Designed miniproteins, single chains, continued (5). Designs and how they scored, part 55

Each design is a single chain, and the fold is of that chain. pLDDT is the mean over its residues in the fold that is shown.

## One batch from the design tools (miniprotein)

Design m17894
Fold by ESMFold2-Fast:
Structure m17894 (fold): chain A 58 residues (1-58)
Amino acid sequence: MEVFRIAKKIIEETGLDTKTAIKAAMILVKEGKNISAKELAERVGISQPTASKVLKAV
């Protein structure tokens, strides 16, 4: 899945800003669904509940 398409879904589901959503999307494209919500939260600088919503959205 393309970074910008995933970032748009993240923005729609979480209300994160465009830069943060793109960063999360880039990580998800590289690491896939095997990344934990905790690791995604730490790498993006968001809360674990928000990272969990990101993972559910994609």
Scores: mean pLDDT 80

Design m17895
Fold by ESMFold2-Fast:
Structure m17895 (fold): chain A 68 residues (1-68)
Amino acid sequence: SKMDELIEEFEKRAEEARREAKSKGELLARLLQLASDTVDEAKKLGLSKEDIDRMLAHMAALIDELAA
């Protein structure tokens, strides 16, 4: 699905950000920007509110794990 593709791309870019970031603050800023960009793409693609909410929950959980 389009949602699964967006989640997969987010996960890939989040792992890249974790490897490249020089500080916890830089990592968090990059992850938040990436999540914002992913939500914008989901809206452009016409994903439902329910799909966007599920995607946001998944991204929030991954950000919590990577930024811990």
Scores: mean pLDDT 86

Design m17896
Fold by ESMFold2-Fast:
Structure m17896 (fold): chain A 60 residues (1-60)
Amino acid sequence: MEGYVFGLSKEQYEAAKKGEKVEANVIVLDPATGEWSEGRYLITPKEVYDTYVYGDVEKI
């Protein structure tokens, strides 16, 4: 799915800014449903903001 990702570390956030895939324990907002989920995800960043990332998310 695509979603808004919160709770990345500074190092993980810098990796996402470089377009790198990130595996992390994060909180994800699904914009289609408004549902929040917490867990470990593989994140493929599309857009990187100051406090969150938008991208493809796959639960692992």
Scores: mean pLDDT 86

Design m17897
Fold by ESMFold2-Fast:
Structure m17897 (fold): chain A 78 residues (1-78)
Amino acid sequence: SMLEEGMKLNWEIGLSVSEARKGVEEGDAIESYEKGAEKNEELAKKAKELGVEGAYNNGKSQSEYLRRQAERLKEEEE
């Protein structure tokens, strides 16, 4: 069902964000944010293909957030 697929995708989105956060704590913040953004872009694409609007919006939002964090850190490093 769409509800079950949406729940699975939202769990995967949450796990990917948690994994990115762990990588940031381990000292490779830029790489971890970029990997997290890429993972969330793929999850959002899958959600769109399945017609799960909530998971698509969540994955897109998380991807954009993580990519902004990576770009901000790159700007701070000059």
Scores: mean pLDDT 84

Design m17898
Fold by ESMFold2-Fast:
Structure m17898 (fold): chain A 96 residues (1-96)
Amino acid sequence: ISEILKLGDEALEHLQKAIEALKKGDGKKAIDHLNKAKDYLQSIPNLPSSLKNRALKHLDEAIEAAKKGDYKKAIEHAQEAKNLLLLGLTFAIGVA
């Protein structure tokens, strides 16, 4: 549980920093943070596979949108990944 919370907090922090970078038009910084969020998210144990896979897919879509300069779409996908991660964390820690 402690490891789940630590990795989840790291993934959420990098997702938030990515969204902030996208809002500022800093695609390179956003992509760096999205990749870090993806790495942390992949490392979280006991995340429901359906929620984890959907969150990872949205992270990949956010990275691709950011690479294309479509920061609005990148923000939408990053926000969806964040929402799915938050939901997944509640199941992983047994709260939901």
Scores: mean pLDDT 87

Design m17899
Fold by ESMFold2-Fast:
Structure m17899 (fold): chain A 86 residues (1-86)
Amino acid sequence: SGTAPAEAAAAFRRLVDVIVRALEAAGDTASAARVRELGDKLVAALEAGDFAAAEEYAARLQEVVDAALADPAARAALARAIAEAR
């Protein structure tokens, strides 16, 4: 059955939600919005089986997250969000 792509999509949705919540808590609303946009596109690509698009969106998502996490406040907020998501 088509469970493997659905499981990957669900896992990425959860990860995106955690990151967005952390960035919003840190006051980085612009990066939070960009992570949500790229995360939604990544999930849509995974659900469509568009592996090439999914890899491109994942790479762009990582670039945005890496840049945002240069802020110590964003790193602290992410650590808290991860702990609360368990």
Scores: mean pLDDT 83

Design m17900
Fold by ESMFold2-Fast:
Structure m17900 (fold): chain A 79 residues (1-79)
Amino acid sequence: QEALDALRRAGAAALSEPEELRNKILHLVGKAIQALLDGNYEEALKYVKKALETAREGNASPEVIEALERAQKILEEKL
């Protein structure tokens, strides 16, 4: 729940990003959400880390970065 909520916030915040960055982040967040729903926390964490790297490289808003960092911390606690 908490990780899913953080990922949903990251996705919502990403909607305000430029199209190319938005599409990359949403793709990775979507994969992380799917992995989380499948109970695969390790795969979900892998996609969250990729999304966070993409967001940082693209200078995404602090809202996107903070939401992804929260999702990463929550998933690390579950492993």
Scores: mean pLDDT 85

Design m17901
Fold by ESMFold2-Fast:
Structure m17901 (fold): chain A 86 residues (1-86)
Amino acid sequence: MTLEEIERALREALERAREAAEVARTVSGLTAAEVRERLEELRRRIAEREAKYGPLSELERAELEAFERVVEAVAEELERREEAER
């Protein structure tokens, strides 16, 4: 996977993240705080893995950063929807 491929995947993932945030809000009751807490847990697990097995490759790190950006976008959308309900 190249950086351009990651950028394309990120754009597609952001579109899906908006749809997923709407479904999560209406169906699952998942909160923005819960989404962020799971992201923090993932970050800690990756840091422990890097400590044991060495750092992620540039490509793996770029993929992780793209994934984190999508998750943050989902959390922000959930927060906006939570505020709109008040």
Scores: mean pLDDT 67

Design m17902
Fold by ESMFold2-Fast:
Structure m17902 (fold): chain A 83 residues (1-83)
Amino acid sequence: SAAIEEFLKTGVLTIPNATREKLEAVIGALNSIPGFFLRLEEFPDGTFSISGTAFGQPITVNGVSQAQRPRFRYGDTLVISVK
């Protein structure tokens, strides 16, 4: 995917209209690459979180650190970043 190739170059991946199916596909594809350890966690209220590391560095989602335990909704635009 051109978007995944851009992420490997820039450390930034934008997922517009992030449906469950898109997120499972993207996270699965990224986790097939050595150095990626990403997890999608769904909550009973219909929100979800994405956590983990890329090349040993923690990811941020929409500029928010994992320490804040941010939650998102399906259909949102997500920006996944690594240093």
Scores: mean pLDDT 83

Design m17903
Fold by ESMFold2-Fast:
Structure m17903 (fold): chain A 82 residues (1-82)
Amino acid sequence: VESKVLGIEIKEKELKDGKIEVTITVLGNEKVSEEEAKELLLEAAKEAGVKKIDKLEIERVFDELTGKEVVKVVGKSLEDKK
């Protein structure tokens, strides 16, 4: 069900060497598996034009805004400055 996704966030940070670190964060509700959360992150990366993920981390965190446990997946990509 599409409503399993609580949020998708994309952040870009310029590094001192002229590279850009792109961080993609996907938040899924308590019913989202780690595999589903990874797939959602890869789809979000593809839609944002990010071709590869260099680092991927998964955690379960308590979301104080909803009062529920959520699955958080963070993907990072290192890209050259456009």
Scores: mean pLDDT 74

Design m17904
Fold by ESMFold2-Fast:
Structure m17904 (fold): chain A 70 residues (1-70)
Amino acid sequence: GRKEAEEAYEEAVKAALEAENLSPLGREIAVGMVGIAYGVGVATNDYDWAAEMSRKVGEQALAGIAGGSL
């Protein structure tokens, strides 16, 4: 539900902000990407999708930035 989506979003944002291997800009980009995924899910009223995509996009952003893609 909405609460689980909010918790997934908050965990993904926290992970991005606490990522010591990311530059300040890299952390900002990761947070922005998670925010877009969460926002789309909320706008479509699909909270399960919002939770799943917040986590998935957050993980991909962190992996991409850490792997030198950003």
Scores: mean pLDDT 76

Design m17905
Fold by ESMFold2-Fast:
Structure m17905 (fold): chain A 85 residues (1-85)
Amino acid sequence: SRAEAEAEARRALYRTLQAMEDALKASFTSEEQAKEYIERAVRYLGEYHRARARLLGRDVSEELFKHIEEGHRRLLENYVELFKK
């Protein structure tokens, strides 16, 4: 249902924010752990974008979703590094 798909999108977004907070906290003690949380946030962002594409009836390629995920990974890595200084 549409309501179910909208709930899926919202859940993915909240999980992304939680993983990002975990990445920031881990960045002060373990670079490896911070990277794991960043990858988790990227996966949840991917779920959010895919759910939104379905809700909007958009035919979006898996290649484009992967490109978006790569861009988000770079942004999140840079964001975490800025908070370590």
Scores: mean pLDDT 81

Design m17906
Fold by ESMFold2-Fast:
Structure m17906 (fold): chain A 68 residues (1-68)
Amino acid sequence: MEEEKKEREERIKKLEEEGSKATKEAAKKDADAAYEVSQLLGAGLEAKDDIELAEEYYQKGLELAKKL
């Protein structure tokens, strides 16, 4: 359990890094969409007490950025 939690936290960290890059690229095309992506990523960070929920928010943020 603890080891799986650590592994998921590391995945979330990677998603956060990719999200920051995607948000910067989105901002070049649409600042409002980039703001929405940053909000989804921020919600994921705040939901770290619930690892599955945090990962879901990060994934949604990345998917939104990819659609731009």
Scores: mean pLDDT 68

Design m17907
Fold by ESMFold2-Fast:
Structure m17907 (fold): chain A 93 residues (1-93)
Amino acid sequence: MIEEVLNLSIEKQKKLLEEILKEAEEIVEDPSASEEEKLKARILAASAENALLAIEENASQEVQNALIKSTLELVLEFNNPKFLEIIKKAIEE
């Protein structure tokens, strides 16, 4: 999963991170979500924003890959099906 995302084009990586950020922001604003789920979503949103910033500011490949990898590791740790589906769709399309 992580290796497959790192092998995607920059445009696909950016789109994936934007979709993760959008979904995380929706969880933060969801009145039915627990405080723990909202905290995890805030952390994931911040990670995705930092990865997007690194891509847009043309940071080194090592920095871009480290931030993308960190964001994906958070997705796997949180084990939310919506985030897993976003990653799967990006790899398969």
Scores: mean pLDDT 84

Design m17908
Fold by ESMFold2-Fast:
Structure m17908 (fold): chain A 101 residues (1-101)
Amino acid sequence: SKEEIIKAILDTSLSDEEIAKIFGVPVETVKLYHKLALPYAKKGSKNHYQIAKLLLVEDKYGIDLTKAFLAIFFESQLGLEISDERLKELVEKEWDKPRKV
């Protein structure tokens, strides 16, 4: 699943190529999840991993987290590091809104 691929990216030191082999998907699919996080934070930064966590939540629950992604983007431009508490606040703010189909 998409969630399992994103978890492998976050929780392992495996390359995009090794993750692609394990899940039987094109390496371009694994690189896509990295690219989806890149507009919001620098690759390999703490905020990049926070964006990847939001992608997991959005995919799992069908929730629209676009406003949360944009908030992290602007805070990243200011050089601010996003805490897990801040991440939770951003998700909870969107939680009661209509689910994205």
Scores: mean pLDDT 67

Design m17909
Fold by ESMFold2-Fast:
Structure m17909 (fold): chain A 78 residues (1-78)
Amino acid sequence: DEAALLAALLRAVAEVAERLGFTEDAARLRAAAARATESEEAAKAANEVGAEAIKRLIEAGHTEEVRRALAELRAAAA
């Protein structure tokens, strides 16, 4: 469940990144999401990729877009 939720989170952030022109971050997030359920090491690496991409988007001024994507994911999980 945790790994599946992580994969969903990374895919949601990847869509935001792609729409905003962060295509390299979007590609890395999608690759990490595909591997997040393979092992504990893969899940840890995926978390790091997610954290880096989110930080980059926030520093670029896209906090609201990231917040909305995360809120939508939380609503879907509830």
Scores: mean pLDDT 82

Design m17910
Fold by ESMFold2-Fast:
Structure m17910 (fold): chain A 85 residues (1-85)
Amino acid sequence: GELIEEFEKEASEIIEKTRKEMLENPEKADEIKEEGKKKLEELTKEYLKKINDEEHRKLLEDLKKEYIQRLDEIKDAAKRKLELD
């Protein structure tokens, strides 16, 4: 539904902002990732309040987990790049 699409858009914006912050401050990658995770958790809670359908609520929770995993991958990549420099 449209709410899931809106969630994906906002979650993607959080991911891109977090990626940019890690590129600027790779030494703070862990702290930046935790802030991004917090924003994703807050976003998920707000969308869960708007969704009353069980199927869409489950999809939203699964999407949250995928975006959090992506934050971990971005963090790990930033740390690896720092080690090579």
Scores: mean pLDDT 84

Design m17911
Fold by ESMFold2-Fast:
Structure m17911 (fold): chain A 69 residues (1-69)
Amino acid sequence: ERLEKLIEETRKNIEATKDKSLLDPETVDEVRRGVEVLAAAVYITVAKRENNQEELKKAQELLDKIEAE
């Protein structure tokens, strides 16, 4: 359980840093949205290459939802 103990300690350190952090939540949200859009675009590309129509439909629906926000 050494790894689990290290993970727990790391989480506590992160929480302490968050409490002190004045990082702008809007900036974090913008970065997250950008990553989500990129992930959806990659998903569409992969689905097209694999000729997987079901995954392609899901990927397009996901992108549409992200863009609608």
Scores: mean pLDDT 64

Design m17912
Fold by ESMFold2-Fast:
Order: C-alpha cells, then sequence, then structure tokens
Structure m17912 (fold): chain A 94 residues (1-94)
C-alpha cells in the first residue's frame, strides 16, 4: 500500500532526525541514509504525482547534493520531509 509505505518512510525520517538530534549518528550517516531512502520517495512521487511527496523529494535531493549544509539545516530539512510524507499519507486516507 502506498499509504503504508508513506507512513513507514515518515517514521524512518522521524527516527533518523531523533538519532541525529541525540548525537547517535553523524551528519554524514544521516545523509547516507536519506540517499538510501531517496529512490522510494522518487517512486511514490512518480506513481502518485502528490505535491507533498514531490516537495519531500525536492528537499531530500537538495540536502543530499549540498555537502556544505549545516547540521541545523539538515535537521530542519529532514523535519520538513517527514511532515510532507506524513501529510501525503493522511491526504490519501481521507
Amino acid sequence: SVIDELEELAKEIKELLKKLEEGKITKQQAVDRLRELLPRIERIAEETGDPAVETALRIAKKLIEDESASEEELLEGMEKIGVALYLAAQQLKA
């Protein structure tokens, strides 16, 4: 289910954000994990055309490409990705 996959992706992003905030992973490890999740976000964006998923994809690509991004910028961007994916799941449930 696309809804289940969006909810799982939102949860994975939230867990990554928490681990980064708690210092349990490095900025590079967070970016590497986001890079691994990117194909799943891209596939759902292509399948659904959902604007929130497309927004999450754009933010994720920018964070992955910008190696100079601060930890604060990465945290803020990841929070926006998680929220966008969560909102897409809720919209599809309605």
Scores: mean pLDDT 85

Design m17913
Fold by ESMFold2-Fast:
Structure m17913 (fold): chain A 74 residues (1-74)
Amino acid sequence: SSLREQIAALQKQLTQLVQQATATFKELRRAREEGAPQSVLDALRAKYNQLLDQASAKFRQMFALRQQLKAAEA
């Protein structure tokens, strides 16, 4: 695959992870407002953090590939 194709795939994956993280954050906020047990809040917080970690990894990989593309076009 080309660098552009790899970057596009990572952008799609990153967008999906950010959407999942946003949904999980909203679930966490609602659970907190509704007085959910600490175990439920901890599980949602862990899921949110895991999704952010995955998104950060994809972002770093995409950034590196974008830098390679810029160098190739210069």
Scores: mean pLDDT 89

Design m17914
Fold by ESMFold2-Fast:
Structure m17914 (fold): chain A 97 residues (1-97)
Amino acid sequence: MLEELRKKIREGAEKLGLDPEEVANRMAVLFTAANIQLAGAEFLKELGRLDEARDAYQTAIDLYQELIDLSKKLGVEEETKRAEENLARAQALLDEI
């Protein structure tokens, strides 16, 4: 549940001496930005703009990787797995073009 995820983020951030609210906001920004880039890449691919689509897929991959690194440091396994699955999907789509 969302409440359990928020609790785990707070506990992980506190153990690292980080602000839990800033960490939660950073994770949300990374996930949202990665999803926007992934959607944009799929749209650009449909338009035949393959070079721009590759750049957008790569940006999505980089953002998901940053989210994976952050969630691993926090010990949030569920979020790490979600980000890894999204990164794998973005990589597979990039490899098709």
Scores: mean pLDDT 86

Design m17915
Fold by ESMFold2-Fast:
Structure m17915 (fold): chain A 75 residues (1-75)
Amino acid sequence: SVERRVREAADRAIAEAAGLPPDKQMELVTEALRRIRDELVAEAPPGVQRTVQSIADGVLDEARARLEARKAAAE
């Protein structure tokens, strides 16, 4: 599903960014999440692109909340 793929991409990006300073982690993961959202929307049939975008945006909000918590813990 779109939700699962975006969550898996978020987990992967967070893991890849783990060795970076918190500000760089946030930047890299945010860019990766926006990229996967755009890719999934582009791959979707025209009739469902808006639905895919909405689902992906919800998962991106959750991932950003996790990053903010992680950044706070690193300060």
Scores: mean pLDDT 75

Design m17916
Fold by ESMFold2-Fast:
Structure m17916 (fold): chain A 90 residues (1-90)
Amino acid sequence: EWEELVKKAREKEAELQALLAQAKTADEVLEVLRKTKEVMKELVERAVKLGLLTDEDVEAFQKSLAEYEATPEEVLRERAAEFLAARAAR
């Protein structure tokens, strides 16, 4: 059901945002990103099964996922460190 999917998505988003707010190291930020990827995969698969996504939406998601997976871990760690530094400067 659409309403249940939206509710689950919002609950997972709140959970991931809380984990990200508690993250103190680049490794912890990367762990949140990994969990976010898993949650997004699950939600997209369920939305496809319910007929809520177009082929274009699925292609866009797969492209985004492929770009993430093609990014070296060292670059992801650097981005995570920059995120933490920017947050600390606020």
Scores: mean pLDDT 76

Design m17917
Fold by ESMFold2-Fast:
Structure m17917 (fold): chain A 84 residues (1-84)
Amino acid sequence: SLEDAIALLEELIELAEKAEEGEVSKEELIRKMREAADQLRESHPWLAQWLEEIIEALEAGKMSIEEAIEALRNALDMLRRVAA
């Protein structure tokens, strides 16, 4: 559901903030993002594909954790507007 997608993005943002602070590894963040993308693949395929692009950029060192947090927050804001 849209509510489930919002909840997953909120969890990923919290985890990414912990990774930026050094409380969680970048590898653990990427693993959890992959799990979220897999969960979203059937119900929200566009969001799952977008998350996979973020994961690839993070793994390639083309995106910082701070940039990923900003991207996740922007996506969350968009979904909340659609849900309202």
Scores: mean pLDDT 86

Design m17918
Fold by ESMFold2-Fast:
Structure m17918 (fold): chain A 90 residues (1-90)
Amino acid sequence: MEKEILLENKLIGQVLRTLALIEFRPDDVAGLKRDLDALLETVKEIKKNGSKESFEEALKIAERVVDEIAKHAPDLAAEYRKQLEKIKKE
């Protein structure tokens, strides 16, 4: 329970940071990639340590962040959509 709550809070913080980067520096593709890599790693941790419901919610949140990035960096967004699909299947 405590570890799951900490992972959920970590995910929310990473989402807010990534959305801020999109708003203020959408041209910083390297920064977006770094923040997305961290976000997906947290999603993987939630898959291993959280409930199925927590994992499904984390996936939806990550997918929405990727959709927002697609408005500025569609090739980067396509790469991370493929990574999310792989995480979802395994």
Scores: mean pLDDT 81

Design m17919
Fold by ESMFold2-Fast:
Structure m17919 (fold): chain A 119 residues (1-119)
Amino acid sequence: MSEEEKKEKILKIAEELLKIVDDFYQRAVDLGVPEDLLAELQEIRDEVKKNYEKIKEDIKAGKPVSYVINRLIETAKKAIEKIVSIANKARSVPLQKLAQEAIDRINKLIEELEKIRKE
């Protein structure tokens, strides 16, 4: 796989990460999660979106694939840690199930990034 093809795949994975976090936020709103926990979820969304924009800029600037992958993996891992923290604070079984679904989806993206990194 060429470096250009790797960068395109990384960008698509970054878009999927943002979509997972956005979907989780919307479903948390629908469950009536308290505003303080929704604010913490919004911080996760803002951080993922900010890193997505930086990844787009880094790719355009010709940054190495390893640099872009490492940023995205760290962004994904931090999102998981914050989602776990919020689910534990909420003590809501429906929210914990949605959090686990989001975490499982994000872990699959990390596995794809690790495979690209090893090539």
Scores: mean pLDDT 86

Design m17920
Fold by ESMFold2-Fast:
Structure m17920 (fold): chain A 81 residues (1-81)
Amino acid sequence: PTPTKEELIAATEKAIATLEELLAQTKNPDARALLQEAIRIGREALAKIKEAKTLEEAQKIADEFEKRVLGLYTRAQELEA
């Protein structure tokens, strides 16, 4: 079937860790602010996924998180270029 709730949790945790690693290497203050916001969104999404009562709700939260974080990440990378 679709990814398990545990797999969605693990993927979200890995995404947050990757953003934290990128933040540690980022020097542009505007890019850092965008990455910090992405990390906050990721942490909120992780908490919501853990509390989701259905896999469908967890997947929906994960999908919305990925879209929001991808937008912030892309903008941060543009500021570093």
Scores: mean pLDDT 82

Design m17921
Fold by ESMFold2-Fast:
Parts: sequence; structure tokens; C-alpha cells
Structure m17921 (fold): chain A 55 residues (1-55)
Amino acid sequence: MDAEEKAKRSGEGGRKAAEAGMAPEAAGQLIRVEALEGGADDEGSKRAYEEGIAG
């Protein structure tokens, strides 16, 4: 679906930006968005966010 494709593209672009040296806080937010787009619930998305920030 177009909306799903746009959300996925946004998450991918953000992840690539984070890998390019974006601040950990921003990288964590992008990882959380990716987890939500992958179908994770709130607890799963928080876990992904904290792991992303921790490195």
C-alpha cells in the first residue's frame, strides 16, 4: 500500500542517516519507528529504541 511504502521508505532513510553518524537520540527514534512499522507493539518499540541508543 502507498501509505505503508512511504512509511517504510521514511524509516529506511532515517536508518541510513543514523548509520552515517546521526546523534544516538535521533538514531533511537528512527529505530523505534522501524520497529512500529515492523508490527511491534509499544513495549517492543521501546525495547528497540533503547537498544538502538545503547549501541
Scores: mean pLDDT 58

Design m17922
Fold by ESMFold2-Fast:
Order: structure tokens, then C-alpha cells, then sequence
Structure m17922 (fold): chain A 70 residues (1-70)
């Protein structure tokens, strides 16, 4: 059963988004593994009921990374 740990999960994902945004060039250098890592974080956040805004920011970083690797 899905537990509501939204506040804690949102903080964790917000830190992940900030790191991804600040280190975008490093994520591009890592390639597909970085895309997979972001996807796992998005899935975990959705499962935990994290704030949609933070999840959307992660999805935007992932899309931008996928575009840079295409």
C-alpha cells in the first residue's frame, strides 16, 4: 500500500533536481546511465507521492538531457 511520505520525498527530490540542474554538463558526459538514473528518481517520487511540481522539474531535466544526447 502506498504510504504518504510526500514532504520528506519532496525534499529529497528537490535536492536531486538542484544537483542535476547545477551539474547538467556532467550528466551529458555520463550519457544514457544519467538518463536512467533520473528516470528511476522520477518513478520513485511518483510512487511515494512527492509534489508534482518537483517531479515535473526532474522530468524537464531528463527531457533536456535526452535532447542533448540525441
Amino acid sequence: MKKKISEEETKSLEEAVKLAEENFEELVARGIPAVVGLEIQIIAGKYSGADEEVIERLEKVKKKLEAALA
Scores: mean pLDDT 75

Design m17923
Fold by ESMFold2-Fast:
Structure m17923 (fold): chain A 90 residues (1-90)
Amino acid sequence: SPQVQQVVSQMDRRMSMVRSYVSSMLSSTSDSSTRQSMQDMYNQMMQTYDDSKRTIRQSSPSQAQSVYDQTVDTVNNMMVQMSQLHSDSQ
């Protein structure tokens, strides 16, 4: 479905933005324990996106949008936690 393909494209764009943002935070974090926690969280975000993309590809357009929205909320919550870890390390 073109609508499902559009949702996948939106997900891929968001993944790229998250990757860039996390890479920037990691490059300015010197504490090894904090870096490891952030890396583990990043790996969880990427796994969440990959799992969601598989579900979206097998979904109706309305289901795909719901999965996308839930995934965005989940990853945004993880990004807030990561930003806090980064800030605490400064």
Scores: mean pLDDT 87

Design m17924
Fold by ESMFold2-Fast:
Structure m17924 (fold): chain A 68 residues (1-68)
Amino acid sequence: SDELLQLGLDALDGFRESMLAQVRTPEELEEWIRRGEGLVREMERSLSPEQRRRLREHWRRLIEELRA
């Protein structure tokens, strides 16, 4: 079941919304990205290799969007 993966994706989307509401400087953005990286790393511990790839791909896309 992908329920655990879906919870992780939803958590990252919520994290992105919080970040967009609060971040105003590049330095703040990098601090939030570091925190999000820690969250992704913790979520990966309970996921299969295929689920980790999907979670990491989602996180990569969020970062690219935020840095664009």
Scores: mean pLDDT 83

Design m17925
Fold by ESMFold2-Fast:
Structure m17925 (fold): chain A 95 residues (1-95)
Amino acid sequence: LEARDLDLDAVFATLSPEARAELEEIERELQRRGAEIVERLEAGEISREEAEREMARLAAEALRRAIELAERENAPAELIEGLREALRAYEERAA
């Protein structure tokens, strides 16, 4: 799962430079933690199903942070609604 698949680029376009730096930090953390999940899968420590569930939880966590940032920065309601819809999909996969 890539950060752009979470519509983070669309959020980024509406934000101040300071808020964009915060979003970039969220993206870096998502990529770093995602790589750790992949390493555990490749080492045989977790199953593919467990890895997919952990990735979905990680994506949901990143989306919640992005939604909070978008709301704070008064991003368009349409964008925030899209992020909330994506969050619901990832929470469903994480369950």
Scores: mean pLDDT 76

Design m17926
Fold by ESMFold2-Fast:
Structure m17926 (fold): chain A 80 residues (1-80)
Amino acid sequence: SAEDEKDVEEMIKYMEEKLKELKKIAPSLSEEEKKYYIEQLKIDIKRFEEYVKKYGSEELKKKAEEVIKEAEELIEELEK
């Protein structure tokens, strides 16, 4: 439905802003804080993927895949 698609769009925006803010603080994070944010991102990605799969249009699924890729790249950077 249009309401479900709007919810997916809001989740995409939420994830984009979260990644943007985390990237800003990433250079100042301790090893324990990095571990915490990595685990939180993994949980968020899993929940986001499940929600988008259930309610997202094909266009929104593609946008979500780009955001998920960005989150996965940030996890790799934090794991260094």
Scores: mean pLDDT 84

Design m17927
Fold by ESMFold2-Fast:
Structure m17927 (fold): chain A 60 residues (1-60)
Amino acid sequence: NDVNNLNNQKNNLDNQINTLTDQASKAASDGDVTTAKDLLTQAQNLQTQKNNLNNQINSL
């Protein structure tokens, strides 16, 4: 089912976003500001993908 597939993708994105955010927080704590910024940018890109998936699910 397309709905099940999209929900699985959303769950995977949530997990990746959480992982990247946690890694960014650790990098920032370690003083690696450049790595923290890059990881947060990646998390923001995944948030955009998640929002697009939410729109697709809601349109079904």
Scores: mean pLDDT 85

Design m17928
Fold by ESMFold2-Fast:
Structure m17928 (fold): chain A 74 residues (1-74)
Amino acid sequence: MKEKLIEGDEEAYEEFLKELSQAVKDRNKEKIDEIAKLIREVLESGKASPEVQERLKKALDFIENVVKKEFEKL
């Protein structure tokens, strides 16, 4: 999965977003944290294209500023 996200595979990205959406719907905090960790690892690798990095940064921002804050009630 990580390698496909780095390559900018559209199907892998769509499935990744689907997993994130499902984890949010199920209130599965562990899965959301795993997804956030994977995104950070891809971004920190520096191997993803600028376009892929932009998409992943938006997903990470959503997780950190919206989903986690709501789940933590902070």
Scores: mean pLDDT 73

